# Ledger of designs, part 97: designed miniproteins, single chains

Each design is a single chain, and the fold is of that chain. pLDDT is the mean over its residues in the fold that is shown.

## One batch from the design tools (miniprotein)

Design m3361
Fold by ESMFold2-Fast:
Structure m3361 (fold): chain A 80 residues (1-80)
Amino acid sequence: GEETIEYLKELLEIYLEKLRKLKENNAPLKEIKELAESALKKVKDYYEKIKPSLSPEQQKELEELIKNFEKEVKKIIEEA
């Protein structure tokens, strides 16, 4: 349902905010990487769980959001 998609979107935003905050506070690169890996795993695991209930259009939207999330995470790590 809509609530399932909204939860994934909120999860992506929360993790990006947490990662950006760690970088802004000069957290050790190891901590940033560990949170990033945990976040990516949790996001992908949740997507795989909900994927069978999604339309092709919803799958495409969420896959693009996850791809953008991975890109932003990589940028944060490379700039840290």
Scores: mean pLDDT 84

Design m3362
Fold by ESMFold2-Fast:
Structure m3362 (fold): chain A 105 residues (1-105)
Amino acid sequence: SLLDDLKRLSPEEQRGVLEAMIIVAKDSLKERGIDVTDAMVRLAVARHIFTGKPLLDVVEELKKLSGEELLELGRELRRQAEAEGLTALADMLDEAIRELERELA
C-alpha cells in the first residue's frame, strides 16, 4: 500500500514524495476544472494515503463536508500520521489545519 511504501522511506524522502503528490494533485484538479483550497488538497492526499481510495473520489467526499467537519478530519488524520511515525505527513496536515482554522475564524 502507499502507506506502507511511505513508512519504508526516510523522513526527508517522505517529505519529497508528499510535496510531489501535492503538486501532481493540484495540477490534475486544475486540469479537470475542480477548484479546491490548499487545505483540501492536503487532506485529500492524506486520506488517499491512509485509505487507498482514488484522489478524485476522496475530493468529492471532502467537498460534502462542512468546514468544522474538515477540521475534525484534519485533526484525526494528523493523529494517525503521528501514530504511524509519519512526521512529514503530520507537518503537512498541521498546515492544512491552520488554513481551516483561519477560514472558520
Scores: mean pLDDT 87

Design m3363
Fold by ESMFold2-Fast:
Structure m3363 (fold): chain A 89 residues (1-89)
Amino acid sequence: YIEKAIKELEEAIKHAKAGDGKEALKEIDEAGDYILKAMLTSSPKERELLNKAMEEMSKAREHIEAGDYKAAVEHLKKALELVKKAQEL
């Protein structure tokens, strides 16, 4: 599930950079679903990182809805790094 969340976050970043808010939001939702599934089998430390990633994804969603795709990309990159860090544990 974590690998699928990473893929969806990378696609969300690509769509946000292209100004494609609808596709970016769809990929954020798909990443969130995979993160929630990963949390069911995660250690407490992994869950802390995944929860922080979900917070950054929520901020990215708000920025996309506001039309601020540059800020959204920065929050999506933070979410991606947190998910990758959880994968390394």
Scores: mean pLDDT 86

Design m3364
Fold by ESMFold2-Fast:
Structure m3364 (fold): chain A 72 residues (1-72)
Amino acid sequence: MSEEAKEALIRYAVEETRRALLEAGASEEQAERYGKEVERRLRDLWAAGASEEEMLRAAGELTREYVEEVRR
């Protein structure tokens, strides 16, 4: 996968995480903080040579965990 595609995936995942958190009732500060954590984790995976599939799985898992945390 191209570097451009991985960068687009990271941007998409961060924005989806923030949107999901705001829909779950998170503050804008919480949404920004969790979005930055998703970006950091995905960039670490990219640097480690992770595939698109691995990055998508990680993004989905983190988003689900953060949404559950906000809803509780």
Scores: mean pLDDT 82

Design m3365
Fold by ESMFold2-Fast:
Structure m3365 (fold): chain A 81 residues (1-81)
Amino acid sequence: ADALLAAFEAELRAIRDEALARLRAATSPQEMDAVAEEAEKRMLQLLAEAETRLDAASRQRARDIFVAIAREFNEERAALA
């Protein structure tokens, strides 16, 4: 369980960091919106997949990790605007 949660968190953080790098390189608001939408879809897909593989206690921890990383991404995205 802990190894799966650690891998899940690492992959979410990688998606976040990649998306933030792309947002910093973006040249238009439309490009920024497309990057954010893609990142959100990837993160949600990863959470949905993780929830099918984890027990009830680990699923709650996965949701907590997801919420924290999504919040960090949204705050960093807002700071770039």
Scores: mean pLDDT 83

Design m3366
Fold by ESMFold2-Fast:
Structure m3366 (fold): chain A 74 residues (1-74)
Amino acid sequence: HMEELQKEIDYKIENKTPEEILEEAAKRSSNPARQKFYEANVKLVKEGKFDEKTARALAKSALIDLHLEELRNS
């Protein structure tokens, strides 16, 4: 289970932009505060406020947080 999740996260980080990943996390999150947080980060990434490494790390963290949120709501 966790190995498959890690593979999916790594695939998205390598094949999608950080903006796309953060937009996905904002759309899928059921927590309004997390939705706003991800939307704010999409804006900051689009404005060039993060370097590529930071943006990728943020996107990866968002996918992990989204997974944990979905588990808590199950």
Scores: mean pLDDT 77

Design m3367
Fold by ESMFold2-Fast:
Structure m3367 (fold): chain A 92 residues (1-92)
Amino acid sequence: MAELPQVIQNPRELEVEEGEDVTLRPIATGGPVIQYQWYQLKDGILELLEESQDRGELLLRNLQPEDSGIYLFRAINEAGLISYGQGTRLKV
């Protein structure tokens, strides 16, 4: 039986000043990860922000109050199994 990827998303909460840049750096383990995706959850809507096969990092530049919300990391492993991180609540 194939196991789900294990995703660690830190920090769980992050407060930043307006105009700051932030890099979110999740850890994904549990077999070869073949796809990395970042979503923003705002008002119950999941929006895909970034997709990559080689990098799990999300770089957010020039943050504004409107960028506040929950940022979710998703990893897909070679077996096609999917895991979401716990989320980072960003407050600007």
Scores: mean pLDDT 77

Design m3368
Fold by ESMFold2-Fast:
Structure m3368 (fold): chain A 88 residues (1-88)
Amino acid sequence: SEVEALYAAAKTEEEKRAAMAELLAREAEEAAAAEPDPRLAALLLLAALAALERKSAAEAEAEVERLAGEDPEAVAARYRARIEALRA
């Protein structure tokens, strides 16, 4: 059945996308942990969070605009807490 084949293909692609999102999130978290600039570390944590939440580029860009007016250490702490909650 064509419908069964499409379902199986879509499931496989979804599994690959989920695995890629987790890999991107882990890479961004490792980069953030190594980053001495707290603003860049917060942006890397946002990238990890956006990957895990499967946000669109537009949604991620809207959140980046908020970082310009906020304390980067407070933003980083908030993003770390959200990442931990997503993995709990």
Scores: mean pLDDT 76

Design m3369
Fold by ESMFold2-Fast:
Structure m3369 (fold): chain A 110 residues (1-110)
Amino acid sequence: SKILELVEEAIKKLEEIYKFIKENFPDDEEAIKLAEEALKLAEEVRELIEKGEPVSKILEKLQKLHDKLVELYDRISELLKDDPELKKKVEEKFKEIDKLLGEVVDLLEE
């Protein structure tokens, strides 16, 4: 399924962000928790798609994931406020995830 492939790519990119947080901000419990919660929501989206659950239920979980990614991005942006080059690289990774999840939403609404 193309939808599953897009979700799996988004999960991989989110795992890269989680690794980045653990390597650079190991004592920031809030950023780690937000990343873990986002990963859990992304895995739940994958499971709903694999089980053929209603589109409305998948879209609701995707919205919760989007909201959690916004919270995570805001936290990381604050942690990187004095490092504009690294902040830009992280922003680009979140944009890649947002694009992949947007493609999932578009395909589900077809």
Scores: mean pLDDT 90

Design m3370
Fold by ESMFold2-Fast:
Structure m3370 (fold): chain A 96 residues (1-96)
Amino acid sequence: SKVEEAIRLIINGGNIEEARKLLKDVPKEQVDLIIKAGELYRNKDLSDDLLKWVETEPEEQLVKNIAQLVLNPDLSSLPGGLASGMLVSEAYIKLK
């Protein structure tokens, strides 16, 4: 999907404005959350423990999990065993 393409672009150090264009049909608050989560990961702006845990997820699974957690709020209640869930939570806290 275009959302997954945008997340993949962000986490691999791609252009944020190009990623934002891929997210044009997504609500602004969800776009901001996706971009922040991707930036935290690519800039390694996470605790060492969380970064190592997130890096245990295969890239494609991380991309799919971020998309699903942000776009489907009912699934954001998934158990705290998802490293991608903690990444999205950290992004949300930093946007407050």
Scores: mean pLDDT 78

Design m3371
Fold by ESMFold2-Fast:
Formats: C-alpha cells, structure tokens, sequence
Structure m3371 (fold): chain A 97 residues (1-97)
C-alpha cells in the first residue's frame, strides 16, 4: 500500500504510545509500528529506524508479557527490513528469548 505523510504522523504518535500507562495500548502500538515499518518505503524506514529500534528495545523489557511479545515481533520486522539494524535487533531478540 502507498505510505503517506499521515502514516508518518501515525508512526510518531505510536512511538509515544509505547510509554502509555495502559499495557493494552503499548502492545497495540508495538504491533501497529511493526505493520507501518513493514509497509514503509526504504527512505522512511531508515529515517524512523533508530527511534523505533530504541523504543521497541525498551518495550522488549516491559513488565507486561503481551507488550514484550509485540515488541519482539516489531524487532523481527526491523531485522528483516532495515539491514543497518539487523545485528542490533537480533541481539535484543536473543537476550529476550
């Protein structure tokens, strides 16, 4: 699907929602981030990748297991779609498993 400016704004909001007090919102945000990163053009992916990686790496240590699982799924998308972060993402995934 076509990735729009609205999708980029949604990605910014979802990154902030990873800090929401509601674990259901944090888990949903991580899954939606993964979906947007899967669909994003390479230029957008590379621009957001450092912030998304840092946020998902923190969420992989979340006290809620659903949030951790969603964050690990997002990190697997980053490892596949962002070659520059593959080794860093794989290291976080291995530590969490």
Amino acid sequence: MEFTKQDEETLDRLIDELDDPDPEKRAEAALQIAGLMEQAPQEVRERFAPRVFEALARASDDPDPKVREAALYGLRVLARKVPSLRDEAERVIRRAE
Scores: mean pLDDT 83

Design m3372
Fold by ESMFold2-Fast:
Structure m3372 (fold): chain A 86 residues (1-86)
Amino acid sequence: SAERRITLLAASASTLLMHVEVSRNVLKLYIPVEEVERLLEEARRNLREIEAIIAGQPNPSPLQLRNLEEVRRVVRYLEEVLKELK
């Protein structure tokens, strides 16, 4: 189902954010710029797929729209991290 696919894509994107947050803020590890760029590209691919699925639907559910906004927040977070590292 579209809702299941969107949920999986959003969960996948959230794990990318969690990896960066745990590495930087909990473990206090240096994270390479190239790694953040790779994760950002992956999050952007998930965002594009969710946007395409939603665009193909006549009536997107509130859950689908919340998951879309969650992935947009993940992308914005990773973009800000990348700016700090460059």
Scores: mean pLDDT 88

Design m3373
Fold by ESMFold2-Fast:
Structure m3373 (fold): chain A 60 residues (1-60)
Amino acid sequence: KKEAYIKMFEKFSDEEIDIFLKTAELVLQWVKENYPQYYEITKKNFEILKEAAEEVRKKK
C-alpha cells in the first residue's frame, strides 16, 4: 500500500530513495525477462513506489 512506502521513504535520505528506486527498476527489468507472468504486478508496485517517493520529495 502506498502509505507504507511513504512512511519508509520518509526515513530515507534522497540518495537512499534514488538507490532504492534504481534497484527496483533493475528488479522490474529482471522480472520482465525471467518471470514475465509477474511483470504486470511488479510494474504496478514499481509505479506505487515512484508515487510514494514523489510525495516524500515534495514535502522536503
Scores: mean pLDDT 83

Design m3374
Fold by ESMFold2-Fast:
Structure m3374 (fold): chain A 70 residues (1-70)
Amino acid sequence: MDGIKKTIDTAKDYIKKGDYFQASVDIGVAQIGIVVMKGPDDIIKQYNDVMTDYYKGMGNYKQAKYYKSK
């Protein structure tokens, strides 16, 4: 679980730098880890927060709102 959190934090850093491609790779790794390990609610919350920031940065406000509501 600690590794998934670190991957999410790294994705947040890439989003802040405008590197959405690298952020998408780290997001994908975190998503697989959450599904395989049945990630706890706090990790799922952090994942949803990074997805919100990712889609906002890309101008996809519909998806950003979806993840923010989780």
Scores: mean pLDDT 79

Design m3375
Fold by ESMFold2-Fast:
Structure m3375 (fold): chain A 99 residues (1-99)
Amino acid sequence: HMREAIEAFAERLAEALAGVRGVYISAREVDQAEAVARLRAAERSEVRTEGASEGGRLFAELVARKLAERGVRAVVDVSGAEVRPDTPLRLTTLDSALP
């Protein structure tokens, strides 16, 4: 059941990140400084899903929403990616206040 597995994956990730001020989540390698700059430039939580699979779009939308419910600003980039449960994700967290 792919949908249920993706929903569980998104919930687990959102719960693990509930204590941070902001997070950049990527399905591909991103330079840490670039991730921080993009996160700081984002005025609100956003998702980037160009060319992503249906599961990738669902995952990005769910995790961004769940993080926003917990007060965490998120930029989720799964563009061009197939996201499955336990897909390796690159995370850059920000503990300081965002502008």
Scores: mean pLDDT 76

Design m3376
Fold by ESMFold2-Fast:
Structure m3376 (fold): chain A 86 residues (1-86)
Amino acid sequence: SAAEALAKVPREVAREIAAHIVNMAFATDPEERKRHYEKAVEIAKKVPDPEAQETLIKLAKDVYEGKISPEEAARLVAEAVRQAEA
């Protein structure tokens, strides 16, 4: 699952991607929304685990395209951060 893949990401990376995904999801300015999307993808590409990298890029894209609600995106990211802290 997306949450399980995100839990394999280092805590610092998970928190940074979390911030950009949440800010993107709740942004009202299209330019700000795109900036957070681009940063989330940039950080995801630095993740060494290929499955985690693919899952993070897909999550960022799904949020950017409106396939996942802002509330659902925030919930998934919060769960991943909690698991990465374990």
Scores: mean pLDDT 75

Design m3377
Fold by ESMFold2-Fast:
Structure m3377 (fold): chain A 88 residues (1-88)
Amino acid sequence: MTPLERLHRLVDELIRAALAGDVEAARAAAEELARLLDELGVPAELREAVRAAAEGLIEATEAGDITATIGHALALLGLLLDIERLLG
């Protein structure tokens, strides 16, 4: 699995877990995602933005706030596109 394939998988796992209300799985995916971004040398500003979006997604999931969950998931997808452009 390439680094980009791993990135896609982890973002998909995180969003799917959150939409399913699986807070534990969402946290696990977020932790793996944070490690992968550090391994890939993603700029600190983008890593911090991903961390904030992932935390917001998890908090919204815990609260059962579907609208906020969707909003944070869309933010994560936007950040994924920025990271993909950076990595090629």
Scores: mean pLDDT 86

Design m3378
Fold by ESMFold2-Fast:
Structure m3378 (fold): chain A 82 residues (1-82)
Amino acid sequence: GATDIEEAEKLLEEAEKLVETGGDKATAATLVSTAVSLALSAVESGGDKTKAIELLQKGVELLKKLGDEEGAELVEEKLKEL
């Protein structure tokens, strides 16, 4: 629902700050993974698909910056199915 999208956006903003400031990469990766799950849940529940796609795309960019190429590829495949 809307709450899942709002929470996903907040988690991605926190992950982006960790990436930009050189903070804990493991924490940043966990935040991105949680945000991706929430965005996908929002799509499944008939929420804002356009906003969810934007958040998933940001998640892909952050995962690539974190060196999680496998995680990024999994999210990209899910984006192709939306």
Scores: mean pLDDT 83

Design m3379
Fold by ESMFold2-Fast:
Formats: sequence, C-alpha cells, structure tokens
Structure m3379 (fold): chain A 73 residues (1-73)
Amino acid sequence: SMAEDLAALEEFIRTGRLPADASDRVKALARKILEALGEIGMPIDLEKLRELLRQRGVPEEYHDFILEQVSKL
C-alpha cells in the first residue's frame, strides 16, 4: 500500500536504511532519492530536490512526503 511505502521511505531518509520487508518498488524509489540527494549535495535545496525527483521518475504523489522527511534531517 502507499502508506507502507511512505513508512519505509521515511525510515530510509531518517536512518539511511530500508526495512528488510521493503517492496521492490520502495527499493527503486530509495535508489532514485539517494541519486537525487547525491546530485544536490549539502545544504539541500528542497525546490531543486523536487525537480530532480521528477526528472528521475519518482511519482508525483511521493514528492511532498519525501521533501517533508528530508527537511527534518
């Protein structure tokens, strides 16, 4: 479910680790997030991160959640 995907992505962004039971879809999304974060560097520009997530094919429905979790780092 989307709620389970979001919980797994929250853990990944917070800890750098995926839950052991993460779906293949979540694993693919985590890789795309990691690549986008690596391209931006620190400090993280959240507006530019949104654009990179879109360019890397992360579905739009995940963007606000990912940006919220990243903003808490």
Scores: mean pLDDT 83

Design m3380
Fold by ESMFold2-Fast:
Structure m3380 (fold): chain A 109 residues (1-109)
Amino acid sequence: GPTAQVSGGGVVPKGGSLTLNVTVSGSGADQYGVLVEAINPETGGEIPAGLSKPVAPGGTATVTARLLREGTYTVRAYVGDADSDNAESVAAASLGGGEVGGETQVTVV
């Protein structure tokens, strides 16, 4: 399946802008959609951080998010093919049939 490299983690202030870059690699589709979720690994709570527009293989998606609670989060990128007319449907398809393409960590202070 497609893979992703996630960058832009680290330490961010509570309620500040977190910018994440997701570079998608894959074959078999002309476009890929990316859903980014922030997950507290202790509680399992998932916060949708953002949905990218579809990107070509080897392309980079930028997602901007805000995390309103302090703590250390695992940020996961879910990648799927973008055959849908709706980016939200692409994200849902990525979660339902895609795999975790990449992860990073962010700490909110």
Scores: mean pLDDT 69

Design m3381
Fold by ESMFold2-Fast:
Structure m3381 (fold): chain A 70 residues (1-70)
Amino acid sequence: SMEKRKALLEKYKESLKIQAQRNLEWAKENGDEEVAELYQKAIELIDSNFELAEKYYLKGVALEREKLQG
């Protein structure tokens, strides 16, 4: 139903917000401005464009992992 889809989307938005905020804080503490910017963009887009917010979050995670391997 549409109601169940709305509830699930709100749950995913809240989960992404918590995760992105935590990762943003860690990136700032590590002085990683590029990673921090991607997580900040994800947070800003959560309510207006959730799909784009997820993409920025995943870019942040990918860049963070790349930097840990190099």
Scores: mean pLDDT 86

Design m3382
Fold by ESMFold2-Fast:
Structure m3382 (fold): chain A 76 residues (1-76)
Amino acid sequence: MFKFDEKLAELLGKDEMTLSEAFQRLVDKLGELGLVHPDSTLVDARGTPIGELLGVDRFDLSDIDALEERILKHIL
């Protein structure tokens, strides 16, 4: 289990979780915001809380390593 900073905890609704749980919660939040498409792994998060947190406007959900690295930057 990892303990995450306040910014990630507020976005994902939990401050202590595994990387796989954090990734799942991130994907759920993207779906809630209508940013996940069934025919593409590319996400445009510009102007969203997720884009602000990750520091990027666009990312690829299939690039799990890059997304995990961004999530890991929020570990305490």
Scores: mean pLDDT 80

Design m3383
Fold by ESMFold2-Fast:
Structure m3383 (fold): chain A 97 residues (1-97)
Amino acid sequence: SAAEEAIRRIVEVIRRAVEEGRFPSAAEITEEAGVSLALVKPLTAMSRGAPLEEIRRELSEIFGEPVPLSLVEELRRAVIELDTAEGIALIKETVLG
C-alpha cells in the first residue's frame, strides 16, 4: 500500500540518520523520505507520546486508507530510537565539552 511504502521509507531514513549521528526534524525526515509534509504532525505527536490509535487514525486520514496498528508501532519505535539517540548525543556533548 501507499501508506506501507511511505512509512517504510520514513523508518529507513530515521535509522540511517541515527547510524550517521544525524538527528533530522520531522520536516527533514519527510523531505528525505520523499513523502507528504502532512506527515510532520503525526511524527511530532509520536515524539510527544500521543496514543497509537490517535496516530493510526490521523495516518489513515492522510493516506486515505486503513493503516494497520503494527505499522504504526514500527514507525513509533523508529521515532523513539531517534529521540533517544539525540538525547544521548546531547548529554555526551554537554559532559565532554
Scores: mean pLDDT 84

Design m3384
Fold by ESMFold2-Fast:
Structure m3384 (fold): chain A 81 residues (1-81)
Amino acid sequence: ELSPEELIEGLAQEKDRLLQQAAKEKNPEIKQKLLELAALYDEIRKHIEKDPENKEGINKLLEEAQKLSDEYAELAKKEAA
C-alpha cells in the first residue's frame, strides 16, 4: 500500500532512529547489531531507489533484516535487568 517514495522515506527515518539508539547503547554487542541493522535498512532503500522491480533481491535483504532484528531483540532481552 505504501508508495516507493513513502517506503524510501520510512527506511531513511528507521536508519536514523537506529543510529541514534546505537549512539546511546552501552552494550557493544547490541550497539553492533543496531549499526548492522541501520546499514541493512540503508542498503534496502538504495535497492528500491535503483531497481524497485527487483523484488527477489529486496525480499532477500528484508529476510536478512528480519533475522538481524530477531538477534537484536534476543540480545536486548538478555540484557534487560
Scores: mean pLDDT 80

Design m3385
Fold by ESMFold2-Fast:
Structure m3385 (fold): chain A 69 residues (1-69)
Amino acid sequence: MKVRLEVRLLPGASTKEVEKIVEKYGGKILERKDFGRTVLIEVPESKADELIEELKKLPNVADVRRVPL
């Protein structure tokens, strides 16, 4: 089963590191909104908790949350 995550970045932050980590966990970027400051991601549910923890460690990530499919 797959889940969707919303990643919110700090102002002026790059999405490059987020993309690299998402790909490492077998996820993909579905959408970028708010001028790239918010990224919608799809990832296998089995990896979602690890991905959330890794993304939260990035200094330019403000928040990571699960969203409805």
Scores: mean pLDDT 78

Design m3386
Fold by ESMFold2-Fast:
Order: C-alpha cells, then sequence, then structure tokens
Structure m3386 (fold): chain A 71 residues (1-71)
C-alpha cells in the first residue's frame, strides 16, 4: 500500500511536469523504462533503490523549474 501510494504520487508529479513543459515526453519515457527494468530484474515492487532514483529525478525537475523561474 505504501509503495502503491508512492508510485501514484510519482506518476502524478511526472505527468504534471510534462504538462507544464518542464520535462519532455522522451525524459518521462526514459524514467518509466528505468523503473520497469528494475521491477523486472527484482521481480518485486519498487525497491528503495528505485525510490531513491525517483527522488533524484524529482530534484532534477525542481532544478529545471527554478532555472525557468530565474530566467
Amino acid sequence: SNIEQALALLEAIAERALEAGVITPAQLEAARARTLAILEETGVGPSQEALDRAREDEAEVRALEEAKAAA
């Protein structure tokens, strides 16, 4: 349940960032491919490593938003 809620939140953030033009469809697709590869490799739901990578991607999106606001 906790993992499912985290995934739903990450998906909502990613789609919002795409709609806002902060990320490209290619960047979103690359992130999804990475997540799926981890899930397939482990045979389990999202791992702590997958969540850590998602947090890094989120930080990159925030940095782009800050750069856009400053420019």
Scores: mean pLDDT 68

Design m3387
Fold by ESMFold2-Fast:
Structure m3387 (fold): chain A 68 residues (1-68)
Amino acid sequence: MTPEEAIRRALERADEAVERYKKLKEQDPVQGQLALSEDAGRIVAEARRYSPEAAELVIRKAQEAFDE
């Protein structure tokens, strides 16, 4: 697996986590926030093994979702 493939995979997982967060947030904002925080944490930990920049991009994507 190339670092570029790992970055793309991490961003795909982040998008999936954000979609899950938006669905959960509609019913229970607290549970949604906890789910995204947990999912983002796992994705960041894995992405950081290949690229620190990938981890930063995932963090920013999660933060943007919270701010919307």
Scores: mean pLDDT 80

Design m3388
Fold by ESMFold2-Fast:
Structure m3388 (fold): chain A 89 residues (1-89)
Amino acid sequence: SAAEQLARLAAEARAAIEVLDEYREELGEENAEKLRELLQRLAAAAEAGDVEATAEALVELLKFMSELAGKEVSDEKAAAFRAALLAKL
């Protein structure tokens, strides 16, 4: 169910925030703080049961992580991924 998927995403996002502090030096302060912010937004949206906000937060998180790996994600690809996530949640 959507509720079970959102609960799992919230728990995983919270766990990722806890682990993030261990990688602060490797990521750099600015990147670690931005990643923390995105994970907090994901957890909050999922905890609120907001499917659309959760999908948007996931897209933003994945876009940022791709950019950290030196890969640019277009707005069109991000929008397509958001639509696919909404169809599954």
Scores: mean pLDDT 79

Design m3389
Fold by ESMFold2-Fast:
Structure m3389 (fold): chain A 78 residues (1-78)
Amino acid sequence: MRERLERLREEYLRRGRAEFEAYYANADAEEQALLEANREAVEAALRAQAAMEAAREVGRELGLSDEEILALARELAA
């Protein structure tokens, strides 16, 4: 199960990074500067979102509650 969660997290993170790159490329200079200044926060948000999506996909298949899915996502993001 852990291997599937890690694979899904990597897939969601890859997708999230690609979406961010597309967003960044279409942003104006002011927005690009703000995103660069907050790069660590952006990367943390992308990782947290990928972990949450992986946990939701697997957790819902296993019949986990929203609270259990959140706990799983936090473990996966650490």
Scores: mean pLDDT 83

Design m3390
Fold by ESMFold2-Fast:
Order: structure tokens, then C-alpha cells, then sequence
Structure m3390 (fold): chain A 92 residues (1-92)
């Protein structure tokens, strides 16, 4: 189910972020942990979008673009793709 998938994505994508926060003993380490948090969140949102009907995906991208002050839903999708790719690279 979508709810079960959401719970798994939260656990799997946020675990490395929690570890980074736990290891953060300096301002630089905390900034890195925040960057991981943002990238992990983008990755999670992208994975959720892949499981949604096209209409719901468009609605979420429009809402995300509005919330982040982006020019279009397409800009939001590009931002998510870029951030998710960066996050996946860090997990490799």
C-alpha cells in the first residue's frame, strides 16, 4: 500500500541522516547533516511521486513549486531529480 511504502521510505531514507546528526560534533558537520536531510527528503518525495497517478503527481509538483517559490511544476520535478541523484550518489 501507499501508506506502507511511505513508512518504508521514511525509515530507509532518513536512517543515514539520523546517523549523520548523531556524529555531528562541529558546525561544519551539522551543515553536512542538514544537506543530507534535504537530499534524503527530496529522494523520498521523488519515490512517492513515482507511485502516484499522473493527476496526483502533477498536483504535488504544483504545490511543491508554490511552497519553494519555483517558476513551474517542471522546475520542482527537475530540483527533485537533481537532489535525488545527488543523494543516491552519496549512498553508493
Amino acid sequence: SLEELGERLLKETLEPVREAYAAADSPAAREEALRYHRLATAYMIKKLLETLPEEEKKELLEELAKTLGLESPEAAEELLERAAEEYERLLA
Scores: mean pLDDT 73

Design m3391
Fold by ESMFold2-Fast:
Structure m3391 (fold): chain A 99 residues (1-99)
Amino acid sequence: SKEEAEKKRKEILELLKKEYPKSYEFLLARQAEVDAARAALADLEARIAAAIAAQDRAGLQALLAELRRLQEEAKRAGRNWLAIEATALIFDIEAALKR
């Protein structure tokens, strides 16, 4: 089904390219920005999990500061989805710090 998901995504992108070529180019540039941000979020999530497993309170506090900066930068850029994702990770750290 991962192969089927990739095939379906490719079909949708080919249709968009045919019907709205200028919008397609704009979407590709925005998708690259989104993909980069999602990769950064995945890295942060892995670092949070590692710090929780290590009981690294100082590391969790440093990650909390990094996420608060990301959240603020995302809000200023109008990237509301990224601000919401950063907020979810902030809640995960705050929950771990209360243990």
Scores: mean pLDDT 83

Design m3392
Fold by ESMFold2-Fast:
Formats: structure tokens, C-alpha cells, sequence
Structure m3392 (fold): chain A 74 residues (1-74)
């Protein structure tokens, strides 16, 4: 990741994080939304620290919770 790519990733993750309360309310899966938010926060912190490997690992965890949250909304 370039610094520009990290900044873009951080901005996208912050946007997703801001939408999580509404998604949680729509899906009824508040615990999954909390876990997704926690992993998104850790991913943002890792990317800000320049640790792309840790950032991607937390992003994968967040993606798993987001997928479960999407499934709960069905």
C-alpha cells in the first residue's frame, strides 16, 4: 500500500463504520455489528501505524462479521 492507498482505505473503513448502527438496527444483529466495528477500528489503527499486514488481517475479520451481518438481514 502507498500512503495514498492507506488514506483511501481508512476513509472507506470510517464510512462503513459510520453506517454500522443503521445496518445493525435493520438486521437486528447488534453483537455482529459491534464485532465488525471493533475489527474495522483495529484495521484503521493498523493502517495509520503503517502496518498493512495487520490492517489486512483485521479487515478480513471485519469482512467475516459484515458477511454474517448481511446474512442476518435476510
Amino acid sequence: FTPEERQAAIAQLEAVRSQLPAIAKASGAEELAKKAEEEIRKAIEAFRAGDSEAGLEHLREADEYLQKLADAAR
Scores: mean pLDDT 79

Design m3393
Fold by ESMFold2-Fast:
Structure m3393 (fold): chain A 108 residues (1-108)
Amino acid sequence: SLLEEALRLLEEALRLIDEALASTDRAERDALLERVGDLVAAATELFLGDPRATPEQKEEVRRLTREIFRLLERALASTDRAERRRLLEEVRRLVERMRELVERVRAE
């Protein structure tokens, strides 16, 4: 199902965020964060295409996606380790929120 695929992509994104938080190499971290962006975008497209999701749920996912991308761009631009960590922890919380929303729609 589209929602099961979206959940798999979001679970992969969460794993890559945890790897980025543990990484000491900027090039590796940047590549991981770019992949997180790709996975979140793909999961969002699958969710927005599912007819079981309400217009309100689709707008919430669009809002979460916009905020995730804003925070990812800030993390990629940041040279401060403490700021980058805070930004990535916030990205993780928003991706987890999106995963919970997708799971709720799948269960309905």
Scores: mean pLDDT 90

Design m3394
Fold by ESMFold2-Fast:
Structure m3394 (fold): chain A 100 residues (1-100)
Amino acid sequence: SSRLAKAAELHEQASKHYEELSKKEPDPRLSKLYQQQSELEKQASKALREGDLKKAAELFKQASELEREQSRLYREQGDDIGAAMHLIASSVYKIAAENL
């Protein structure tokens, strides 16, 4: 569907964004999480484009877990706003997985 194609494009854009964040991140733990998020977003884009909703849902569950891990590192660094934003992102991915 055209909506799946648009969703795939947004996840491809998210993959590129996380790749760029990883390159700029001085904390190697957070940089690694950004690299993992970039890879999951790329795989999710492919799954959505191929209509593999089961695979996309599983990848979104994994992305939700990575967002929670990112939130913990942001909180450890004293960035409570960043931590809260990543928890919101975690919830969005979880809801997306449940509705595919």
Scores: mean pLDDT 87

